Designed miniproteins, single chains, continued (4). Designs and how they scored, part 62

Each design is a single chain, and the fold is of that chain. pLDDT is the mean over its residues in the fold that is shown.

## One batch from the design tools (miniprotein)

Design m14134
Fold by ESMFold2-Fast:
Structure m14134 (fold): chain A 76 residues (1-76)
Amino acid sequence: SVPPLKPLALLELPLSADLAAARAFLESIPGVRVGTFVDAGDHYQAVLSFPDRATAEAARRRLAERFPEARLLLSE
């Protein structure tokens, strides 16, 4: 049997975003971890890790409500 992989996502935020608030919000969700934010020129990027797929989907939904310009790209 193949062990379950923890889902990863790429988070993209506009340059106007409060990175500290976004990190605090996401890391308030149990098991979610936010990597280092990198300036990609026209936006910020960070890698997120989740304990499971259900948590990743819940985080995506909540992020869309609080940070509507954020994009979360889940790895397949």
Scores: mean pLDDT 79

Design m14135
Fold by ESMFold2-Fast:
Structure m14135 (fold): chain A 116 residues (1-116)
Amino acid sequence: EIDRLRELALRSLDDAADLLLKAADLSKDEKMKEQLRQAADDVRAQARAIAAAKTDKELYDKALAANDVAFDNAGLAMGLAKKSKDEKLKKQLRDAANRLSQAGGLMAQTASLAQS
């Protein structure tokens, strides 16, 4: 079960990073592009850390860190969506925030099982 949940969590993080990059491509604001690309890089770094975990303790620690990064970047994406006047960009940012929240939830479940 834990390995399957890890795979689902990793796919959700990668999907979230892709959605952040699509939002960056839609934005005409250079600062927003930089923030979204950095967020995607941070999310992918967490995915690599989870994939590299060799012990339950390592998986627990890295899954909690990935949950925090996913939650923070969901907040960033939602905040940028509220400031945007472009409906297509706004929708893409909301979709990214929702996927990040989903990935965070899967990471929290992964951490719980790794501790058991």
Scores: mean pLDDT 85

Design m14136
Fold by ESMFold2-Fast:
Structure m14136 (fold): chain A 84 residues (1-84)
Amino acid sequence: SLYEELLAETLKMADELGITNKEEVEKIFRELYEKLKPVLSDKTLRRVLPNLVIAKLFGMPESVFEDVLNNNPTTLLLLSYRPP
């Protein structure tokens, strides 16, 4: 499922960044998935959700989340970035 695929990717990214609290990652992931799934396409959700979860764990401002809901192209592009 899309949920399981994106959760696995998010947990891998969190692990690579040294984030050890898997329960907190899963909680934030679930909350953001439920809020964004009805608003964003599956393609956009795949691009932005893992980075958005990580950003929220590091104290992302609410304005960034509002930008995603409003389909702001600059914010979506920044959240779509994957380091090599």
Scores: mean pLDDT 80

Design m14137
Fold by ESMFold2-Fast:
Structure m14137 (fold): chain A 77 residues (1-77)
Amino acid sequence: MNKKRSEIVYEVFEEFAERNPDVPGIEESLKKVKEAAEKGDYKAVMEAVDATPISSEQRSELISRIIARLLLENSKL
């Protein structure tokens, strides 16, 4: 009973939003990701992340951080 994947993605996205508060629409995107995570719907969480209006470089960084956090949680560390 480790954290759900949807919860992990939300935590990473929340950290990303905190570091990028000047991105237009970031607060709305954070709300959508949170709502999807509360439902435990990993697909909906990823769709909300994908809909976030950020640059390709920011998206690549965000996805890399999500993957890294998911791997750490799955390692039973």
Scores: mean pLDDT 78

Design m14138
Fold by ESMFold2-Fast:
Structure m14138 (fold): chain A 62 residues (1-62)
Amino acid sequence: SSMREERIERLVEYMREKYPESKANDSQLRALARFVVDNSPPDASLEELKEYLDKLFPALFP
């Protein structure tokens, strides 16, 4: 897969590990991961993407 798709997969894996009790389905997790990747600088590190995602996740999936 492309680097973009790899980053999306790493963010989905991260969400499942950090929020294992969440009822968010695969489609919802992938949509958030794509949003984070697509709305971040192309040179953003995985840690920067995770930080942005962590700010959004509790608000979207309380």
Scores: mean pLDDT 85

Design m14139
Fold by ESMFold2-Fast:
Structure m14139 (fold): chain A 78 residues (1-78)
Amino acid sequence: MNKEVAEILDNAAETIKEIDPAVAEQLRLLSELAKKGAKPENVIKAVEDLAQEAREDGNYKTAEILEKAVKEIKEMLE
């Protein structure tokens, strides 16, 4: 579970790194927290908060990538 959550976050960071390197770094930090046993619901909330900030800033592509990562994590927790 934690490894798969981390892999989703690492993949999102790789996709985002050229368009939003600051968000990519935040995703890498969240990936490390997931590997260390952070609760998935706390990780999901952090990524959702990043997606909302990106959307409010007009960074729609970043927001869409983050929203997709959230969906993938939630589907794994079902």
Scores: mean pLDDT 84

Design m14140
Fold by ESMFold2-Fast:
Structure m14140 (fold): chain A 64 residues (1-64)
Amino acid sequence: PDVVLSEEEKKQAEEDLEKAKQFQKDNPDDIEGAIMAYEILLSRYPQFEEAKEELEKLKKELAE
């Protein structure tokens, strides 16, 4: 499937990603909160690979 984000959607997704990363960085012990932030981003931009990778890392920490 050839699904691409528009340039505007990509910029908004990148801004939302930065907010999620900022939250994670400011609250390193709140893994659940970080997961929710990335899940909200992915519910809006499901094809955004960088957010998927970060979500997988956080879920791995919870699964430990």
Scores: mean pLDDT 76

Design m14141
Fold by ESMFold2-Fast:
Structure m14141 (fold): chain A 90 residues (1-90)
Amino acid sequence: MMNEEIKKELEEGIERAKKLIEETKSLPESKYKEPAIKAAEEALEKLSKLKKELENGPSPLSKEEFEEILEEAKKLLEEAEKLKEKAKKS
């Protein structure tokens, strides 16, 4: 059975990544803009893959593997937000 809490976390993360990409694209050009977009896009890809795995029934990934990928995606979102803030201050 899919974990409903994890599914909600993935959906929120996906929406957050999409918002970060849109907001960052609207900012003035700076050395931080492209890295911020790239980090958010990588996070979006990882989160979307995890959501697809959950939607296909029981995930073939172990709980440990799933959590590791989720943690990587969260780190990418945090990096994207830091870079966006630097781009915004430029």
Scores: mean pLDDT 78

Design m14142
Fold by ESMFold2-Fast:
Structure m14142 (fold): chain A 136 residues (1-136)
Amino acid sequence: SLDDIVDRVGALTARFIEYIRTIRDRNLIQLIVTQSGVVYDIGRRAADPRLSPDESKRLLVEAVDRLVDMLNTASTMMGPYGQQLLDDLAAAYRDMARAVERSTDPDKIRRAARALENLTGSIYDVAKEQLNRLNA
């Protein structure tokens, strides 16, 4: 179900957030900050209750595509554990986008958009905090 996919995305994002706290590569963390910030902005717009369900779907798919591109790029700069984690996370986000594209339920679309906004906001905040620690 979409709820199971959202829960899986949340669990894998939490593992990625803990992994971000261990990153010492400034170029990698800067990539995560920049791209997660862009995805967060699109996700926030997708979650706007004033949007039509079709417009929310379009923005959510766009945000997921950008997020997956970031995860795929970041994985090339990481060791095997990080690569596997980001591969799993990218697959989970793609599953969420596919489930949203197939949904006609506005509440399910909105739930996925709010999850994307909240999770990418958390990635951005933690990555920015880690970047600040590396620049101290």
Scores: mean pLDDT 89

Design m14143
Fold by ESMFold2-Fast:
Structure m14143 (fold): chain A 75 residues (1-75)
Amino acid sequence: MLEEGLKLVEEEKYEEALKYFEKVPDSPRALLHAGVAYYKLGDIESAIKYFERAAKVASPNMARGIQEAIENLKA
């Protein structure tokens, strides 16, 4: 499911990718890539929401990078 979603992101099929990421809601990588997909679709509010969820379940190093991305989107 995650790999199928990532392939769709590479193909710029963001709406289809989100359907695959919805099947792995506890994966920090899936939440991060769902945030990227929403950002590419222009849905900044959903992008921030998914990045915040990813940061809460990610490792400390990954969470730091995600928080920096969130702050840039809110600026």
Scores: mean pLDDT 79

Design m14144
Fold by ESMFold2-Fast:
Structure m14144 (fold): chain A 90 residues (1-90)
Amino acid sequence: SRISEAELRALLEEAKELYKKAMEVAENITTAVAAGLLIVGAEIELRMGDLRTAARNLREAIDLMIEATTDPEVKKRLEELRARVEELLA
């Protein structure tokens, strides 16, 4: 099935908000920077119309944010977001 651009855009915006929350408690700066770069990569690919690459970059960014954050509520929201991105890639 084709990935919805509108749905992927909504997930990317939610990931950006969760990135801000994850950065408040991030202990591993390298992992946090890598996640931020993948979010930027996802946005560029989304704007260029490569929705599958954008979704993959977003998934990888979410995985790194889950590793970087110590906040269990932020982790839960990131895990829920990851499941939604996986559905788009199915």
Scores: mean pLDDT 83

Design m14145
Fold by ESMFold2-Fast:
Structure m14145 (fold): chain A 86 residues (1-86)
Amino acid sequence: MKKISDKELDFNVYLLGLATLAAAYRSAGKQEEAELVREVIDIALKLYKQGKIDEAIEFAKRALEAASQGNLDELKKIVEEGKKKV
C-alpha cells in the first residue's frame, strides 16, 4: 500500500491539474467552468483538512476527469455532491 506521503503527492498532482484547467478555462473566457473547478479545489482542500484523505483524492480525481473532458453537467454534479460531504 502507498504511504501517507504518496497519497499527499497524488492529491497535489490532482490539485495541480485542476488549477491548470481553471486557468485554461479563464483564458478561454469560460467563467462558469473556471468557477466550478475553483469550487472543486475548495471542496477537495476542505475534505483533506477534515482527515478525509481518500475521499479528497477520489473527489479531486473524478472532478479532474470530468473537467478534462469538458463535461460541465458531470462537473456540476460532482460539486453538488462534494458540498454535502463538507
Scores: mean pLDDT 83

Design m14146
Fold by ESMFold2-Fast:
Structure m14146 (fold): chain A 83 residues (1-83)
Amino acid sequence: SEPPFSELAQKMLEIQAELLEMYEKGAPLEEIAEVLKERLVKEGLLDEELAELVGELARDPNNEEVEKKALAPLEEVIAKAKE
């Protein structure tokens, strides 16, 4: 098991803190989603394909097909980053 203070765990905590700060400051959800996507891709936690799905969901939240597809593979990662 990966230790609590591993490099990866530390980066996840930093991403979480950044997203929460943006949310508390009233940043648009679209902007928060873009930052999440960018940071996860940069840290190797999200493939380009999944990042594209997150971007599509942020730009077209009424697209049920994109939402369903994005939430299925990204549910765990998004939940961890948000909480």
Scores: mean pLDDT 63

Design m14147
Fold by ESMFold2-Fast:
Structure m14147 (fold): chain A 87 residues (1-87)
Amino acid sequence: SAMDEILELLEQLGKWLVHEMLRLNVPQEVIDEVVELIKEAAEAIEKGDWEKFKELMERLIELAGKVSPELKEKAERVFKEMEKLAK
């Protein structure tokens, strides 16, 4: 289903972001915030709350952008793929 594909993309994005942030020695507090945003986004999608999911993804993209432009670009690209699946 579209939901299962979005959840898989979200899981893969979350794993990649955490791995990259650990490699870049990002503070644990920021990594914990990313993990919490991914968890809340997954819960929002499972409940069919697309507006909440979009809000959480926008916050995740902003947080990734504070770390590096590369992390922001990847998060934005993956979110765009999720939006296409939700149509």
Scores: mean pLDDT 88

Design m14148
Fold by ESMFold2-Fast:
Structure m14148 (fold): chain A 62 residues (1-62)
Amino acid sequence: DLEERERELEERIEELEPLVEEINNQAPLPPEVQIAIGREYREAVDELFSLRVDRAEAARRA
């Protein structure tokens, strides 16, 4: 279900936001951890955007 997937992505983004904030504030995190967090956050945001577009398209055609 797209709605359940959107909720999962929103929860993941909320979990990652504090870590992204720490990276932006120059927290002493290993480079590999910073890269992994940043990539996962971007992927989650991109997927959420795509799902919202797909849902809007489906609603328009219903």
Scores: mean pLDDT 78

Design m14149
Fold by ESMFold2-Fast:
Structure m14149 (fold): chain A 65 residues (1-65)
Amino acid sequence: MEVVIIGENGHVSRGETERPKLQVGDIVTDLESGEQYEVTRKHNERTFEGVSQKTGKKVLIIEVE
């Protein structure tokens, strides 16, 4: 599944996950950097919070429809 990753300063990148639907505990990979984010919280049906496995910084993760 394709996702959009939005960083703290509004930087937008593309990511992917092997699952058809995102759940808390899933890992999302940034396709540009290779950085991995763990999904930690669900805000709504398509919007989640993630945390970088490398830096610990928070990002927004949005499922692409």
Scores: mean pLDDT 80

Design m14150
Fold by ESMFold2-Fast:
Structure m14150 (fold): chain A 62 residues (1-62)
Amino acid sequence: MTNYTEDLRKTLEFLEKKLPSTVDGKPAEVALNGKPYSLDHYLKLSKNPLNSEELLREMSKR
């Protein structure tokens, strides 16, 4: 798909591939507007188009 939501999802997946799965023996986390998400949870959100819209709202939150 070549729509806005799909493009953002692909970008997020690309960024997640650069993050280590473990940092100092702890699971890697991605912070969205100060709220921590585990890497696995974040990837699950980015793979679903509906969840991608929710994720986008979290990222754009002030």
Scores: mean pLDDT 55

Design m14151
Fold by ESMFold2-Fast:
Structure m14151 (fold): chain A 84 residues (1-84)
Amino acid sequence: SSEEVIEKLKEILKEVEQLTQEFLNSTDPDEQQKLYQQLLSLAEEVDKIIAEHLDSLTPEQQQEVREIANRMQAHLQEVYEKLS
């Protein structure tokens, strides 16, 4: 259902936030690489969920999805910049 889609995206966002903090606090290159790969996998899962379900959502739910996606993108960008 659409409610389950939103709930899943919020759960993934919380996981992304946690992994981002773990990445930023890590001084181990091997750990950083593992965390980065996990973050990329979660980003791919989110993109797939959005692509599959966006058309079935209400305008209000679509706005919630856009907000979640924007927050996730900000966290991923922060991680990406640290890898440079």
Scores: mean pLDDT 86

Design m14152
Fold by ESMFold2-Fast:
Structure m14152 (fold): chain A 92 residues (1-92)
Amino acid sequence: THEVTVKAFSTDGIKTGSVTVSGGEKKTLTLEHKGEITKVSVFVDGKLVASTKIKKGETKVLTTTTADGNKLTVTIENKDGYTVTVTVENNT
């Protein structure tokens, strides 16, 4: 079981959300902003694993391996410029 924390940066500030994923689980979180989203940072168990710019209409997929060998897939989607949807899948 791993905690995934997402920080979404926008022109109006930062929003943070977290999900916990056990082996085989898939969870989605949504962060809505008043300003345009510029960057997303992803943390697994408190460790920064990715920080990336994300444009309106862009989808980014990252895969990371935890210290215990679990494989996590994180899909980040910015559909409208203001809303980030993050789907986390624990493939172990």
Scores: mean pLDDT 81

Design m14153
Fold by ESMFold2-Fast:
Structure m14153 (fold): chain A 57 residues (1-57)
Amino acid sequence: SELEELQAQLLAVTDEINELVRKLKENPNDDKIRQELLAKMEEYERLVRKIRELLEG
């Protein structure tokens, strides 16, 4: 189902965020890691919104 696919994507993005947070803790001044983390957080928020819309529809 579309919901299951979005939930799987959300889990994958969460894992990527956790890895980027770990890397950023090791080098807090790395702008590349910071930008990648911001992009993944935006993707996470988009997926959460889509899941919410499906559950409300």
Scores: mean pLDDT 87

Design m14154
Fold by ESMFold2-Fast:
Structure m14154 (fold): chain A 64 residues (1-64)
Amino acid sequence: EELSEEELKKLVEGNYADMKAQGRLDSAIRFFKMVKEYAESKGYKELKEFVDKLIAELERQKAA
């Protein structure tokens, strides 16, 4: 019933390009921060690290 850490990583990857292409950087950052909080609550270390890198990339693009 619950998505695995690997399945969640694939969903994040699948949505990343679409959100980026649509220019919705703020929405993408908020979404990934929610995923990070969920990953931390579940102890999903790999998902947390993966999402942290995506958030940093998006925030860098927004700041540039």
Scores: mean pLDDT 77

Design m14155
Fold by ESMFold2-Fast:
Structure m14155 (fold): chain A 77 residues (1-77)
Amino acid sequence: SAADLVAQMQALLAQMRRLIDQIAAETDPARRQQLLQQIVALAQQVGTLALDPRMSQADRDAVFAQLAELEQRLLAL
């Protein structure tokens, strides 16, 4: 259902936020790179789910706004 898709995307976005917090605290460059790769993979999953035709435009806009916020947080690190 659309509600299940939204719930799944919100769980992935929450995981991305936790990984960004981990990168901010991480001093090892190799571990930072691994965490970044995980965030990129999660962002791709969220993007794919957001394009599902069961999604409303309002829900897509909200998800893409959250992805843009997380991108800005990564760029600020």
Scores: mean pLDDT 89

Design m14156
Fold by ESMFold2-Fast:
Structure m14156 (fold): chain A 76 residues (1-76)
Amino acid sequence: EVVERLRRVGLEEVVRAFVAELAPRAEEMRGKPREEQEAFLREVAERVLELLEAALELGLLSEADVERFREVVAKA
């Protein structure tokens, strides 16, 4: 799914669509219990990691870029 979309429309457009999808949901998380906010952040982190790994497979990102993001997610 993500790999096919990256091949078709490119990394910039996939990222733009991803942000457009998640930004309103992030706004809705304000005022939700902490557990729901943390679950949403884990979902976002997982989806971003999948996107970065797919972009790495297509040669759009370096392995170092993916590792940097993985470290940030692990600390969250």
Scores: mean pLDDT 72

Design m14157
Fold by ESMFold2-Fast:
Structure m14157 (fold): chain A 83 residues (1-83)
Amino acid sequence: SMSSEAPDITKEYYRILMELQAGVEVDKERFFELGKQLGKFNKEHGLAQPPEQEERVVRAEAALAGAKQDQIDAYVEGYLSEL
């Protein structure tokens, strides 16, 4: 069910954060997929704000996590693709 996907999305999010902090190279495709899954979840549960507002929030979130520009762009693209 969609409710059971939230823990899995959260686990992948924190795993990516830990890998970035550890200096592990994280593929931009993982950022795209994480963004896509989160965007889909938030849209289906009525948690998503308008796309322009969501773009600002998720872009800032990825940047604060220490993601590279291509990873930030992939995450945002994935997220907005489901809104």
Scores: mean pLDDT 79

Design m14158
Fold by ESMFold2-Fast:
Structure m14158 (fold): chain A 71 residues (1-71)
Amino acid sequence: MKQYPQLKELQERLKEKGFNVVKEIDGKEDENAYRLLKYLHSLGLLPSDRNNGDFSEEELKAIEAFLNSLP
C-alpha cells in the first residue's frame, strides 16, 4: 500500500472540516481514500470512481480543488 504526503495533508484538513469519510491521517491509499474519490465522482468532479490501485496526480489535484472550494 502506497503512502502520499499530500494525501495525508488533505486527510487532516478534511477531518478538521468534519468529513466522516476520513478515518485515519496516514496518507495511505486505502478504502477511506477510495471513498473520497467516489465522493468527488458523485459531485461530477471525476469521470469515474475507483476502489483499488494507485492514486494519480489528477485525482490528487481534484481532491485539492475540492478543499479549496470549502468555506
Scores: mean pLDDT 67

Design m14159
Fold by ESMFold2-Fast:
Structure m14159 (fold): chain A 87 residues (1-87)
Amino acid sequence: IREELVRMAREAARLALEAAKTGDKSLVEEAIRLVDKAIELARTKGGLPEEYEILERMRKLLEEMLKTGDKKYAEEVARLAEELERL
């Protein structure tokens, strides 16, 4: 389960960073869907509270990125994905 959560979070971060380079908002929407799936997996398969907190933070930053188009949110999402992996 942890390996799956980390894989999904890293993929969401990759999509966000790609969206920052290309300006493609559909990649941000895909990243949000992936984080939502990771949150549901953590809830149903017994994720740690710290894992939920990181995933919810990633989701919030991706929503802001979708609203503003600001590429700085992609960097923060990538940092959180790395934090989840180190947990």
Scores: mean pLDDT 84

Design m14160
Fold by ESMFold2-Fast:
Structure m14160 (fold): chain A 75 residues (1-75)
Amino acid sequence: SEEEQAKKLAEELLEEARTAARMFVEAGRLDLALRVLDTAIKALEALKKKYPEIKEFIDEKLEELEELRREVEEA
């Protein structure tokens, strides 16, 4: 279903953002890490608007990205 495809995309977006942000942090590029996280947050917000029935699923992913973003800002 479209919902299952959207959930899979949300999971992939989260994992890609985590991996890229970690790599940029390790490289000392906090600016790029924040940019990657901000891009993923915007993409998940767009998915949430398009598929409100999976809002709870996406909100959990957004909370995780927002926590990671705060950690990067404090580094």
Scores: mean pLDDT 88

Design m14161
Fold by ESMFold2-Fast:
Structure m14161 (fold): chain A 84 residues (1-84)
Amino acid sequence: SPLEEEEQKLRDEARKLGNTGADELKKISPEAAAAVRETVDAALASKNLTPETILGVVQTAIDYAKKGDLEKVRAIAEAVRRIV
């Protein structure tokens, strides 16, 4: 259905955003890149998050990682895993 196609597109955009963000972060901090990838994987594995929420989670994780707040990135990943 058109709705399912739009939801899949948003999931694909979230994965692309996360991978691009992690690749850029890897040049500065491999640890920050790993934390973002873990958050992306956790969010995309969730059966209980909407695609819009997944995109927001990925963007928030990248923003915190860019600020060097890896504790917050890891906390987001753990919170997402508890929802699943």
Scores: mean pLDDT 85

Design m14162
Fold by ESMFold2-Fast:
Structure m14162 (fold): chain A 75 residues (1-75)
Amino acid sequence: MSLDELEAELLRIMMEGVARLEAAGVSREKVDAFAREAGEVARRLLQEYLAGKISPEELLERFREEVERLVARYE
């Protein structure tokens, strides 16, 4: 997987979380806070990937787990 493809997949996962919160009637302020926190998690995981510490598969798995936890917190 290329870096561009990996970044696109992370954005897709984050946007699915945003859509779920919007469908649940969560306020814009909370959705924005979720997106900011998810973006920070993605940035940290990408840095670990670029440093050779995790695989693309591990990065995507960890990011999905973090997004699920954040969605549950903001609902």
Scores: mean pLDDT 87

Design m14163
Fold by ESMFold2-Fast:
Structure m14163 (fold): chain A 93 residues (1-93)
Amino acid sequence: SELLEEARELLKQLGKEDLLPAVEKTLQGLIERKEYDKAYALIYIMKAQLYAEQGDLEKAIEEIKKAYEKLGRKLSEEELEEIRKALEEYLAA
C-alpha cells in the first residue's frame, strides 16, 4: 500500500520506527473499512509532525489543514492561530 510505505518513511524520518507496527495496524484497519479519508488524515498529521520538528511551522499548519479537510472540516483562523501557538510551545520545550 502506498499509504503504508509513506507512513514507514515518515516514522523513519521522525525516529519513531518503534511505533511502526501500531501505525501499520491502524492504517490497514482504516483501509479495510474503506475509511480512506481518515487514513489520509493520519498521514497528513504525521507530515505535520515532521515539518514541526524541522522548524517549518507554516508547512506543519498546511498539513494539519489538509487532515481536517479530509475529515470534512475547515479550521477557522482562530483555531489555526491556536494550533500555531501549540506547535511553537512544543518546539520550545
Scores: mean pLDDT 82

Design m14164
Fold by ESMFold2-Fast:
Formats: sequence, structure tokens, C-alpha cells
Structure m14164 (fold): chain A 62 residues (1-62)
Amino acid sequence: SMEMERLREELRRVTKELIEKYKSEGDDQLVDFVEEQLHWMLTHGTLEQIRGMIERYRGLLE
């Protein structure tokens, strides 16, 4: 669906911002973890799971 494609794009953007934050903090393990989680979510994630992940990551960026 178009909504799923939009949410996947939004997840990629928010994940990129979170990766940049963790790189600036020197947390390479969190960078790797977040990259692996993105891959899993884009492959297997439901619409609700992707939406929940976006909300969580936005909270971490505030």
C-alpha cells in the first residue's frame, strides 16, 4: 500500500537521524544494532510495528 511505502521511507529517515546521533556519541554497537533493526523491519515489519518504531525513535531524538 502507499501508506506502507510512506512509513518505510519515514522509518529510513528517522533511523538515519538516530544513527547520526549514535555515531556522534561513539556508540558503534548501537549503530550496528539500529541498522540491523531497520533491515529486519523493512523486510518483516507490519504497518503497526513500523509506526511504533518511528514513534519510539522520534522520542529518542528529542
Scores: mean pLDDT 87

Design m14165
Fold by ESMFold2-Fast:
Structure m14165 (fold): chain A 85 residues (1-85)
Amino acid sequence: SYRVTLTDSRGNVVEKEVPAGGSGTVVLESSGTELRITVDPSTERVTVVDLRDGQEVSFPLSLGQVEFVSGSTGDRIRVTVSKVP
């Protein structure tokens, strides 16, 4: 499994556990941003999809984090991914 940590523009933190090759859905309450996070160890990629507009952001697991602006809400979000032992 992987621990996904999401930080919004106000410093609120949400943690989600995502199974390897699976996905988790998160709602950021402050902005209403709805995200699906998929961790694929076979491609060593993390994919974040904004569920309101379908915008996709992808980054390598080796990078461990990405920051982006939601197209649906304008919120600035940091996504951090780490492997759980």
Scores: mean pLDDT 82

Design m14166
Fold by ESMFold2-Fast:
Structure m14166 (fold): chain A 65 residues (1-65)
Amino acid sequence: SSEELKEEAIKILVEGGASKEEAEKFVEAVISGDAEKAQKLAGELVKSGASEESVSEAAGLAREA
């Protein structure tokens, strides 16, 4: 379900080094289709220590949600 995909995307980001709050904001931006906001938040996640791989994987799951 879309909710399960959202929860898995958040989990991947948190395991990758993101805070839950940062992960939720990014996933919401991807689901809403706000590409500009999603790209900005992706950059902030990587800068704060999240792995690029976790951000990419989470974005894929969020797009399917």
Scores: mean pLDDT 83

Design m14167
Fold by ESMFold2-Fast:
Structure m14167 (fold): chain A 60 residues (1-60)
Amino acid sequence: SDLEQAQLLYGQAVQYASQGNFDQALQLGQQALEYAQRSSPSLAQRLQQGIQNVQQQLAA
């Protein structure tokens, strides 16, 4: 399902972020957001915030 795919990709994005691989984390986070937008507004909101935080780190 879209929710299960969003949760899987979110978990992978968090794992890459914890390793300092923010480029991969951002890519996976954006993919997770696409699935979350179709299934869970709360997860989509959390992912949007996380993506913005990572983008700010990369833009610094």
Scores: mean pLDDT 82

Design m14168
Fold by ESMFold2-Fast:
Order: C-alpha cells, then structure tokens, then sequence
Structure m14168 (fold): chain A 73 residues (1-73)
C-alpha cells in the first residue's frame, strides 16, 4: 500500500533504533505511482527518548502525503 511505502521511506531519515508511533495521512491524496521523498521536519527530546516527525511528500507535486512520528532512545 502507499502508506507502507511512505512508512518505509520515512524510516530512512530516522535512527535505526527508532520505533514507529503513528501517522497522520492526507485523505485527499491520490497516489499515481510517482516518487515519494521523506524529510525530517522536527525533533523533540523527552525523558523516554527523542521524538522525530517525518513528512513524506510527492517529489513531482511537492504535496505532503503523510506525517510520521517515531521515538528513539
């Protein structure tokens, strides 16, 4: 699925130890098989580890597809 492809890509820009916590998906996004890109947009330290926010977007249109949240020790 497109969500699985986006999650796989989002994992490439966070530490290997990072755990996936959840995502916000754009319900209006229509996937046409084009290239996706991932960018780390925010981090926040917490007592339980660092939180990482990753945006996945369409490389051609530059439209955001989903926002993925991870945590690493």
Amino acid sequence: SIEEEALKLAKTVVPESAEYLGSLWDPDYVYDGGELKAELVHTAPTPKGTLYWVEVYDAETKKGVGLFLFRAP
Scores: mean pLDDT 81

Design m14169
Fold by ESMFold2-Fast:
Structure m14169 (fold): chain A 75 residues (1-75)
Amino acid sequence: MASRLTEEEKEEYERFVAEYTPRFRELMARIDEPEARRELLEIQIRAARLMAELDPSIDREELEREIARAREELE
């Protein structure tokens, strides 16, 4: 189980996060736009679910409830 990452797994995860960081920042600059908020939420959801796959200490049921709530708040 993956709550304890190897150094190589941690580096791979960090590379994944780094790929999304520039796009995340660009979308944050455009947060007034509904499309930007929607794309930002989808990136956050993908990152959160990936973290839950790598770290089983994360409460997946609570995470999915937060995702559903966030999507409803976005309208």
Scores: mean pLDDT 71

